Designed miniproteins, single chains, continued (2). Designs and how they scored, part 47

Each design is a single chain, and the fold is of that chain. pLDDT is the mean over its residues in the fold that is shown.

## One batch from the design tools (miniprotein)

Design m5716
Fold by ESMFold2-Fast:
Parts: C-alpha cells; structure tokens; sequence
Structure m5716 (fold): chain A 84 residues (1-84)
C-alpha cells in the first residue's frame, strides 16, 4: 500500500540519519523521514506513527547531538513497531 511505502521510506531515512557523520546529513535524514511519516499519517496512521512523528519533530529541534541520536533511535523503533 501507499502507507506501507511511505513508512518503509521513513524507516530507511531514519537508518541513514543514524549512520550519518555530520549534523547536516542527520538533519536532512530527519527532514526526509518527517515528510514520509506525515504522508503515512494522512493515509491512515496509528498512535505509534503519531508518536514516532512527534518524537522525530523533537529530534529536529534538539541541539545536543547525543540526545538527537537517541530521539531518532526512538522514532525508528516506533516506526518499525507500526510496520509490524
């Protein structure tokens, strides 16, 4: 489904963000993942997807890179749970 496609793309973007070495690349990955999660939510998201989206929005605004990575990891965990 289109929802599953956007969710899979968000998961890949989050995995890339976690492996990124620069803040610019991490922020790009978060931005791309947020776009895909927003599309998944429009198509019939779940409480897990809503929580993943909110956690990832917090990650975008986080100034501490260690805290940012922990938030990205939590968003990835929630997105994977939503996928099945």
Amino acid sequence: SELERHLEEAIRDLEVALKAKSLTQIKAGIRDALEHLERALELGGSPLLERAYEVLKQAMNEKDIEKQRKLISEALRLAREAAG
Scores: mean pLDDT 88

Design m5717
Fold by ESMFold2-Fast:
Structure m5717 (fold): chain A 70 residues (1-70)
Amino acid sequence: MVKVKLKEGKTLKPGDQVELRENGKIVGTAIVKKVEGDIAELEIHTSYKLEPGKKYEVFKDGELLGEVIL
C-alpha cells in the first residue's frame, strides 16, 4: 500500500476509487483502504509498470486530491 497526503480541504473515505495520473494520463486506479486525518492509504490496481521513487497525481472525479511517491 501507498499513502497520499490530501491537499487542504480535500477528503476521501474508505471504499472510494481514485485515479493515478502521470502528465494527465490515467496510469492506474486505487481503492482507499483507510483514512487517518489528511493521510489516505491506497491499494493500487494497474497493468502499467509504475516506477519506484516516481511521483504520481491522485485524482477523484476530475479533481486533484494529492500526490504519491512510490
Scores: mean pLDDT 80

Design m5718
Fold by ESMFold2-Fast:
Structure m5718 (fold): chain A 80 residues (1-80)
Amino acid sequence: SEFEKAIEEMRKLAEKAIELIKKGTEEDIKKAFELWKEMMELAAELYKKYEDNDEILKELQKLVLEMQQKFDEVLLKVKE
């Protein structure tokens, strides 16, 4: 479905951003934040498109929270 493809695209963007943060170079971190921004923009579009579908909104919220936690954990380790 269109929704399943969009969720997979969000996951790929988030996972690529996390991988770049783990590499820890200034250039990779900059690229990671750009990919994260793209993922959040896609999430915002999906929230608007599916605002009347509680099941889809719940799945979107779960993915965003899961990816945000992973991103924050990896970013914190790079600053240590």
Scores: mean pLDDT 83

Design m5719
Fold by ESMFold2-Fast:
Structure m5719 (fold): chain A 81 residues (1-81)
Amino acid sequence: DPEAEARQALDDAEGAVDKAEEYLKKGNISLASSYATAARILVVAAQVLVPDPSPEMRARIERINKRIDEIDKKAQELKAK
């Protein structure tokens, strides 16, 4: 079931974003960036599995992508002395 697999990928992506935020708070930019990258890959996998997502799934994807973008922005700010 592609929708069930996409939902699992989004669950995993949210977990990766949570880890990225934790490591970013600890100043571990390398691990934060790695988890953010893993989350992006999982979101892309979900979108490939379900090209026409439900409004609920679309909103979830948008929330995850916004969190990833904020992590990337913070990571870049911390890399710049």
Scores: mean pLDDT 87

Design m5720
Fold by ESMFold2-Fast:
Structure m5720 (fold): chain A 105 residues (1-105)
Amino acid sequence: MQVTQSPSSITVAEGESATITTTLSAPSDLVDWLFQRPGELPELLISNVTERVPGVPERYVGSGSGTTYTLTISNAQPEDTGTYWAVDHSELPASYGQGSTLTVV
């Protein structure tokens, strides 16, 4: 699987929305979103397109179908600053996007 993320970097003001899009080389519904704070290990935010991990705020929303999937972060907060990764786990090994860096100012 080939996973392509866009954009590679986003800067938004606090309270604005950011959207990250991923495009797959083939249809899949096994798309996860990971978040990595600077200097930390990546953590799971959303599993299987839409399922938020318990404790993840409702302002993080995954959506999409077929070959196009999005992560939307509404009401962006300074703690949302970091790198977001799309992961397809329909194949072994799992396929990672190149990452998208969000900066909240």
Scores: mean pLDDT 84

Design m5721
Fold by ESMFold2-Fast:
Structure m5721 (fold): chain A 57 residues (1-57)
Amino acid sequence: VTQDSLDTMRDVILRAGAASQAELDAMSGDELLALTAEVLRPQAEAGRAAARELAAE
């Protein structure tokens, strides 16, 4: 995991309101990755649903 990837994960978590900036500063890369995966799970499902609707035309 690169520093740029960690910064992106922090932004995603902050935008979702899952953690504060101070909490993110204390988190390890593994913790950031795990929390980012949990935050993105609903978005991934929504994206798949939209793709299925387009394909069903």
Scores: mean pLDDT 70

Design m5722
Fold by ESMFold2-Fast:
Structure m5722 (fold): chain A 86 residues (1-86)
Amino acid sequence: SLAEALAEAAKALARLALALARLALRLASGEALKLAIAAALTAIGAEFLAELALKTGDLEAAAEALREAVRALELAVKALALALAE
């Protein structure tokens, strides 16, 4: 179903975002630390929402999980770029 496809995509993106956020946390010493924490928490939330969408078949929850996963990935990439520049 579309809900399953969106939720699976959200889980994959959230997992990637969390991996990048963890790397940024390891390297961060300044402003990047706050962004890395925000990315990690957003990724965790997106994965939980995606799992809920998979259990319920809720298309709106699946779409929201995907939006949150994309936001987490954007934050994680920004955090990692800043951490590498510090």
Scores: mean pLDDT 89

Design m5723
Fold by ESMFold2-Fast:
Structure m5723 (fold): chain A 72 residues (1-72)
Amino acid sequence: SEEERRLAEAYLTAGKIYFNAGDYEKAIEFYERALEIRPDYAEAWRNLGEAYRKMGDFEKADEYFKKAEELR
């Protein structure tokens, strides 16, 4: 459980690095990996929404923001 939490956090951190570099596709890949390990990771859902918004997919962005809000 602690190892799973740390691995999910590591993937979230990697996703943030790619997001800040403007590589939204890679950011999405890492956020999705974090969510595979920890599906209740509200921050990862929120960051996934931001990445889709940057790519112009407002429908997916809204869906993932709503998912993040439901988990808070």
Scores: mean pLDDT 89

Design m5725
Fold by ESMFold2-Fast:
Structure m5725 (fold): chain A 60 residues (1-60)
Amino acid sequence: PGKLVRALYDSPYDDEQVLKLKKGEIVEVLEVVDEEAWRVKSLSTGEEGLVDKRYLEVIE
């Protein structure tokens, strides 16, 4: 069951493995990869990728 989280900031990264998010975008958490990174799926685009958990806010 994917936890829904919101992007707190526009993504500054253009890395292939990092999902590009805009502030306010809602994503589903698929996997906690490590202490810094979660694998998420964008609900807007359906794209999956890694994001720094510090840039995300849990919204249920």
Scores: mean pLDDT 74

Design m5726
Fold by ESMFold2-Fast:
Structure m5726 (fold): chain A 55 residues (1-55)
Amino acid sequence: GQELEEKLEALDELKELSKESVKEVMKNKSQEEIDEALKKLDEEVEKQKEALKKE
């Protein structure tokens, strides 16, 4: 329903904000470390979306 759609959109918005925050916090790290952190964030958000879809 709409509630599920709103939750999924909120997770996507939080993901984008979190990616910007990670990039800012990790400015002194290598690009490989930043990319790995962003990949883990994407995987975590995807798991949360799958959990919501099962409700």
Scores: mean pLDDT 80

Design m5727
Fold by ESMFold2-Fast:
Structure m5727 (fold): chain A 64 residues (1-64)
Amino acid sequence: MEEAKRIYEEAKELAEKGKEELLQAPEVDLVRLLALTLIEMKELGMSVPEEELLKGIQDTLEAL
């Protein structure tokens, strides 16, 4: 969970900087993918509890 929280916080910061900055990065990692997902969810008017997002990140890390 500590790693999942770190990834989530970094993804939130990147999402606040905007989609254009994220698309300029040549390397795609979990943080960038999550940031893009957060931007898309906001554009679609979707709302997901932070606890559900953290669980999803943790499950993904354990599956890798």
Scores: mean pLDDT 70

Design m5728
Fold by ESMFold2-Fast:
Structure m5728 (fold): chain A 65 residues (1-65)
Amino acid sequence: MEEEKIKEVLKKLEELAKQGFKEEVEVLVKANEYMRENHQPPPEELVKKAEELEPELKKKLEALK
């Protein structure tokens, strides 16, 4: 379920935002919120930024602790 996956990602992003990764989190949150509010896919540029940022967030998550 796409919505369930988005909620899990958003929860992890909120934890990262609290740890000082707010700028990275904002791009991904914007993409997810746009989908929820407009019931349409987010702009291609925003999706591309979110995809580029996701691998970076994975590295930061693994580096945490």
Scores: mean pLDDT 61

Design m5729
Fold by ESMFold2-Fast:
Structure m5729 (fold): chain A 92 residues (1-92)
Amino acid sequence: MDEILKEAEKLYKEAKEVYRKAVEALDQGDIKTAEEYLKKLQEILKKLEKLLAEAKKKGASQEVILEIEIMIGVIALMIGVLSLLIRKQKEK
């Protein structure tokens, strides 16, 4: 198995769990905890972007590159949605 893809899958699984916990925190009115999870998601996104750059440099297959790009896109969407929800909650 490609070690790069395996690391990407691990980061993606972590991102989904962090996003779930962030949404649960917001449902409970815990904006501070949701903001901490938003920062965690942003760190995971940066790690995936770096991993994608390494995959491209090492000549990874088009399928591996596409899979990582999809993971990055989904996490970027999660960050956007969570940011909007946090802002809306602060404004009541």
Scores: mean pLDDT 85

Design m5730
Fold by ESMFold2-Fast:
Structure m5730 (fold): chain A 76 residues (1-76)
Amino acid sequence: ERTERLLAVLQEAKRLVDEIRKRNPEAGKAASQAIEAAVAGDRETAQRYLDKVAELVDPETAERIRRLAEEIYELS
């Protein structure tokens, strides 16, 4: 169900954002902003913050948050 899936993805995104924030507060703030933009349907703003996260974290972590933001955007 779309609502259940969205809630599950949001919980996973929150968990990852909290993990990123503990290692790098600047990256965590950018990741949080990317997720907020994705929920609002603002793809351009989400991408700008995802680009910022990619500058500050490892490629695997950057790809994980990007996929979660894309999924949130599609489900919102």
Scores: mean pLDDT 84

Design m5731
Fold by ESMFold2-Fast:
Structure m5731 (fold): chain A 81 residues (1-81)
Amino acid sequence: SKEDVLNELTKKVLSLIKDEKIKEKIKERAKETIENGLTEEDVLNFAKYVANLVGSTGDKEVTEKVAELIKEALEKIKELD
């Protein structure tokens, strides 16, 4: 399901992040995205939000890994539509 894909993406992203405040923001946004019914706009907004937050850390390696995870998750969600 789309919810399973988003939950797996969230879990993988959180495993790469050490900052607890960033983790909490990502968890909260994932929950809001699911509760809004996983519309294409909500999913894209979630992806942009996560990419921006992770990018703000300045960790290039984590940012690149998160970008790949987002890309894979968006491709899987698109195939479910």
Scores: mean pLDDT 81

Design m5732
Fold by ESMFold2-Fast:
Structure m5732 (fold): chain A 72 residues (1-72)
Amino acid sequence: RYFSREEIERRVDENFEALRPVLEELAKYPSLNHPGAREAIRRLQELLGLPADGVADEETVYAVRLILEREN
């Protein structure tokens, strides 16, 4: 893994307000791996300091799940 889950949690919490608009953009697509979602995934990865390749890897999926959990 690039980051531990604890490190991803810390980065999500620190960047939560900036991540919300990106998550709203991602919600327009049926999956995180949709071609139209690649730029939004890349943006999410940049905000978290993950490799910004636009591919929804395990760390990226975990971060999205954490943001969704904090929103409900």
Scores: mean pLDDT 78

Design m5733
Fold by ESMFold2-Fast:
Structure m5733 (fold): chain A 56 residues (1-56)
Amino acid sequence: SEVGEKIEEAERAYRAGNGAEAIVLLGEAQKLADEGRGTEEERKRLDRLERKLGLL
């Protein structure tokens, strides 16, 4: 899914130390999930990544 693809990109950016890019991609994925295009598992992945980035 588009949400899943953006989560994977954000997770990859986070692992590479690109926190700013990870935050932007996370925000894009969150917007898509808020529009109802994300699964429950993708929303859990977003929440987990937000915590890792210190956004929660």
Scores: mean pLDDT 80

Design m5734
Fold by ESMFold2-Fast:
Structure m5734 (fold): chain A 68 residues (1-68)
Amino acid sequence: SAGKELQKAVLEAGKNGKTAVVTLEDGSVLVATGENPASVAAAVLLLIGHSGKRATVVVDGKVYEGIA
């Protein structure tokens, strides 16, 4: 599936105790934090569920964007 780089950015943020902000094409926003593994899992599942749609992941001011 497309969006493996976006999923990786979320997973790496979680591993490193960082916050990832996921924004989807429909305007949905999810905040994933390493202290809440359920939020990281939810963000990855959200990206998978929006496969083929545009998405953005922001970690420490670095922007990752592409097709989920």
Scores: mean pLDDT 81

Design m5735
Fold by ESMFold2-Fast:
Structure m5735 (fold): chain A 62 residues (1-62)
Amino acid sequence: MEELRKEIERLLKEIYEAMKNGDVEKAQELQQKLFDLMEKYGVTEEDRKYALELGEKLQKEL
C-alpha cells in the first residue's frame, strides 16, 4: 500500500508539472498511466479518493 501511494504521488506530481508547462497531452498520458497502475494493483476506493484529492490539491496550490 505505502509503495503504491508513493508511486501515485510521483505520477500526480509529474502530471502537475506537465500541466504547469502547458503540456496538456503529456499530462493526459501520465493520468492514463496512473489509472493503469491503480487498476493493476487492485486499489480500493480509498486509494482512488486519495489520488484524486492529492491531484486537486497540487493543481489548486499552483
Scores: mean pLDDT 72

Design m5736
Fold by ESMFold2-Fast:
Formats: C-alpha cells, sequence, structure tokens
Structure m5736 (fold): chain A 89 residues (1-89)
C-alpha cells in the first residue's frame, strides 16, 4: 500500500516574484528529497532529468522560467513519493 501525494496545479501568468518563490520552494524540495523532473513544452517536446540534484534543480529553473508561455507542464516526482504537476495556461 502506497500513498502518493499528487498535486496538479494550473498556473496562469505568473509575476517574476511568484516565479522566484515557486523556483525556491521546488529547489529546496529537490535538495532535501531528490527528484525526477519532467518538462513538456507547448511544441510537444519532452525533457526528463533523473540524475544529480544539480541537474534536477537546473531543469526546474528552466521550466519555471518558461511558464510565461501557455502549455508548459512541469512534473516533479520526489524520491519520498510526492508528485507535483504544474501546467501553465
Amino acid sequence: HHHMVVRHSKIKKMTPEEKERLRRALEKAVREFGAKVTIEYPDGTKETVDGSVEEAIEAVRRAVDRMDEPGVKLTVESKDGGVAVFESE
């Protein structure tokens, strides 16, 4: 039996301050728990990072930076079983 905490959030256009806050929160979680990061772009291109903590942090930074565009989907799967999905609209 496994309880997976899944949060799915649709994100409307974020301010630079909101982007920075989200990035810092996700970076902290990745540093503490480790994570697999998947980014899907509006053109259908997918990028998956399941390597070092530093690579996962860079992927999160890249995805959050692009969330001014609609259709960017960021999935963060922490090693402790948490899953968070953020989709820009």
Scores: mean pLDDT 74

Design m5737
Fold by ESMFold2-Fast:
Structure m5737 (fold): chain A 77 residues (1-77)
Amino acid sequence: MKEKAENLEKKADEAVAKGDYKTAGIYYFQAGLWYYEAGDKEKAIESFKRAAELFDKAGYTLGAKNAREMAEKVEKE
């Protein structure tokens, strides 16, 4: 599980290098879900927050809102 999340972060960083912030945000959001499932709440929160930043940069306001809500939900557990 963690290895899959780490691979998604690598793909996200590659997307950032290409200026594809929406795709990068999607990969970080998916990484957050895999970290959460693996029980790594700290990495899940970091990944969701990073996804929100990238979605904001892409102008994808709904994605940014959803990513922030996921981070808050995990922080409250």
Scores: mean pLDDT 85

Design m5738
Fold by ESMFold2-Fast:
Structure m5738 (fold): chain A 64 residues (1-64)
Amino acid sequence: RDSDPEVVELETELALHLIRATLARKAAQKALSNGDVETAKKYQAEADEHEARARRLEEEIRSL
């Protein structure tokens, strides 16, 4: 709480991972609608990774 800049930095990193996860998920859906199953699988894995990272950061922020 005393170091708001640290909280803001963690929140920024959380937002970045959430944005990346959302973009990857949307890209996966677009690939599926185009019949590109391989590209969809790649983006799905990317989205899962960013979502996992975001959850850890969110928990860390909550523990502050």
Scores: mean pLDDT 82

Design m5739
Fold by ESMFold2-Fast:
Structure m5739 (fold): chain A 64 residues (1-64)
Amino acid sequence: EEEKLKKELLELEIELGLKGIEIGVLNIEIRVKGPTPELEERLKKLEEERERLLEKIREIEEKL
């Protein structure tokens, strides 16, 4: 049970790290090219996905 939760936590932490990198790259692109509606919308979507991952991580940590 605890081992399964730890595995899920690790997988979510990896996904969170990857989302952070994607957001970082997109922020650099926005800084270089300037903000466009397409880039702003993509950034918003990635930030929303990151927030969902953080919420899931917190839920698992509460159970550990």
Scores: mean pLDDT 83

Design m5740
Fold by ESMFold2-Fast:
Structure m5740 (fold): chain A 85 residues (1-85)
Amino acid sequence: SELVERAERLLLEAGEAARAGNVEEAKRLLREAARLAAEAAPEFAEAIELAAEALIAKLEGNDERARELYAEARRIAEAVLEKQA
């Protein structure tokens, strides 16, 4: 899928930006990657968006918020997978 390939490239670029200390660029790239990933897998859209917000919270130094958002994203993703099994 072109959307998945583009999302993957943006996610890698976001990681590079984060390592370089370009936090705002990393956040922008993470949001765009999440948007494309959600378009490719709409059943996981809510989980994908929450996972992206968790990574953004971590980049902003809010580790507690990141853990909360990641736990919610995982819960939603697991529910979707159970429904498809």
Scores: mean pLDDT 87

Design m5741
Fold by ESMFold2-Fast:
Structure m5741 (fold): chain A 60 residues (1-60)
Amino acid sequence: MEASEEDFKEAEEKIKNGEKVFEIPTNLSLASRKRLGQHIVDVMKELGRTEQVVFKAVET
């Protein structure tokens, strides 16, 4: 599956709230999981956040 707008918005809100654990839905394709993860990294860079974060696979 492709990552939805909701997936990206949820990730952005978590980054804004200072979260360090980001949930990646297991039903997403490998390409979509990579896109979501890259988006999280890019948004964190824009906010100046350089700390290590955890990507956790979650069932949907």
Scores: mean pLDDT 74

Design m5742
Fold by ESMFold2-Fast:
Structure m5742 (fold): chain A 60 residues (1-60)
Amino acid sequence: SDIEKARKYLKEARKAFKEGNYDEAIENFQKALDYAEKAGNTGLVNEAKRMIEIVKKKKE
C-alpha cells in the first residue's frame, strides 16, 4: 500500500540521515512524501516535509 511505502522510505531516509548521507536522506524523504500524499496521510506528509527542510539545513 502507499502508506506502507511511505513508512518504508521514511525509515530508509532516517537511517541515511543518521549516517550523514544527506543526499540519500533527502531522496528517500522525497519518496516518502510522494507516497504519503498518495495515501492522504497528513501526519506522514508533514513529517516528510519537515525532515527534508532539516536535512537541507544540515547539508548547507
Scores: mean pLDDT 88

Design m5743
Fold by ESMFold2-Fast:
Structure m5743 (fold): chain A 91 residues (1-91)
Amino acid sequence: MRRLRTPDGLEIEVEEDEDGYAVVTIRSEKDDIFGEATLALIEMALISEFGLDAIVDSRSSRTELVIKTKASPEEVVALLKRLFPDAEEVE
């Protein structure tokens, strides 16, 4: 599992499923940081990079986005670092 944290308090976890594909969980500690526009940006970026067929499942709430992909964890982390260049990897 890889974990990224943005200066704005977004926590991003990228886990590997049993098939070696990335499951991305993005959480906000505050509703005001993780708005609908940020969720839409992240979902569209993943679809644009990997294609709609590579998105197996997507669940969103006001403060959390979970996306199961058919992309590798390394490819997903590379994309997330492009979207959030100031994000720090933690543990």
Scores: mean pLDDT 74

Design m5744
Fold by ESMFold2-Fast:
Structure m5744 (fold): chain A 82 residues (1-82)
Amino acid sequence: TEADVEALKKEMPALVAELEAQGKTELARIAELLAQAYIAEAEGDYEKAAELYLEAAELAAKLGKDELAELLRKKAEELRAK
């Protein structure tokens, strides 16, 4: 919803900062990319959303989170099929 998009725009920077403060810099970057992807998807920019999900998938794979990476790649393919 629009309220969910506004909440992500408002709250996600604080969450990213908290993860970075905990030394979880790569997880903070993934969270940021996922929030941006969700916002783009909600705004109907499916190509931008797909690109952001793929970038998050590459970072997830580099961290050994292969199941998350595969899930995000499938999400990007679904968005590009629209």
Scores: mean pLDDT 81

Design m5745
Fold by ESMFold2-Fast:
Structure m5745 (fold): chain A 97 residues (1-97)
Amino acid sequence: MGMEEALKRIEEAERALKVLKEDPEKGLKLIDELAKKGSGGLILAVAIRLADEGVDLEKLLELAEKLGLENAKEIVELAKKLREMFEQVEEWIAERQ
């Protein structure tokens, strides 16, 4: 509900994902903090990006549990579900000839 806020949240999601690729622990901590801000649109943006980017979601889930990052854990679980949905859509498209 603010165009500038929406764009800033997308930028924050992309920044968190870049950190996650370089340092999974720091990236998960950033995601957990962003989730604590109560930004539903940001949570969805992060989950969608994690699902699409091909990062190892199972390892991220284990790391989030080890670090006690409950909000990051929920976002990674959501990303895992979204990835399964993306794969189903890609299979549907691949059958189209």
Scores: mean pLDDT 77

Design m5746
Fold by ESMFold2-Fast:
Structure m5746 (fold): chain A 78 residues (1-78)
Amino acid sequence: EKKKELERMAKASEAAAKALQNGIDRVRKEGDELAAKSDPETAAKIRAETDRKVSELQAQRDKALENAKKYKEEIEKL
């Protein structure tokens, strides 16, 4: 039971990381498209906001990947 629970948690964390990566890709694409349609001053603000959002999502993704790794390490010890 413990092994199956850890396997479920590892897969859930990996799925969360993948969803966050898809979110990062979308935020970058939308930011780039919006910046391309804007004047240079507005484009600079859009890029700064996009970079901030991407940084936040990257931190969450990295935490999810770390959690998945920890669950897998616990499985190996069983």
Scores: mean pLDDT 86

Design m5748
Fold by ESMFold2-Fast:
Structure m5748 (fold): chain A 62 residues (1-62)
Amino acid sequence: FKEGEVVVAKEDITGVGAEVFVIPKGSELEILKVYSDGTAVVRDLKTGKVGLVDLSKLEPAK
């Protein structure tokens, strides 16, 4: 995964940012930043919410 990539949630994910929010399975997300610990900051393209998520719960969107 890399910055600017569009990915899909494999399952319902808890995003952690300014607040905690749920990202439903199948949601399209834009990766804003990837960290070496296996997490990423993503933007939910439907809601515009930004949060930290586990990369293992994402898959490429194509």
Scores: mean pLDDT 78

Design m5749
Fold by ESMFold2-Fast:
Structure m5749 (fold): chain A 65 residues (1-65)
Amino acid sequence: DKRELVREGSLLAVEAMKAIDEGNFDEALELLKRIREIDKQTGGALELSVRNLEKKLKEKGVEVP
């Protein structure tokens, strides 16, 4: 169900943002990887969340794959 995947990805994006704010960058990168997979499966429904997380990680000096 596409709606359930979008909901899961949105919740993971909130967790990833919290991990970045807490300095848990390894956790944030693992969450970003999962969010990217959901974004691909949903045809770009999480594209803005992915871009915002990538930007925030790069601003913290974290290398984003």
Scores: mean pLDDT 86

Design m5750
Fold by ESMFold2-Fast:
Structure m5750 (fold): chain A 50 residues (1-50)
Amino acid sequence: SLEVLERALKSEPAVAVAIIVKETGIDPQRALEALKKAKSAEDLRKLLES
């Protein structure tokens, strides 16, 4: 959900990666790359769906 991704973007990178991995099951490295590129929760969601 967007609320979970908004929380991730406001968190420290390690915590944000853990939140994304738990929510989506994506690889931690991919989660970190998406976080670095994302400008918003909506953008983060698009990157994770790629």
Scores: mean pLDDT 78

Design m5752
Fold by ESMFold2-Fast:
Structure m5752 (fold): chain A 83 residues (1-83)
Amino acid sequence: SELEEKLKKLEEEAERLFKEGLEKGDPELIEKAKELFEEYVKLKELLLSTSSDKSLKEKFEKEAKKKLEELEKALKEIKEKLE
């Protein structure tokens, strides 16, 4: 699904930022990336648990989309620190 694809890409980006923070020795970046990664993982697990029921998944995906947009904004703010 579109939401699952977006979650996977954002999870991969959060992992990259965490690694970058470790390599640069930036504790604020490490903390922010870790928090983002944990939220992405939790949302992914919740979506996967509802994937077998199309009706439940569709209802949940609308609510989850708003949360995902919030996480995407947080990720962009972290990326700005690397530019």
Scores: mean pLDDT 73

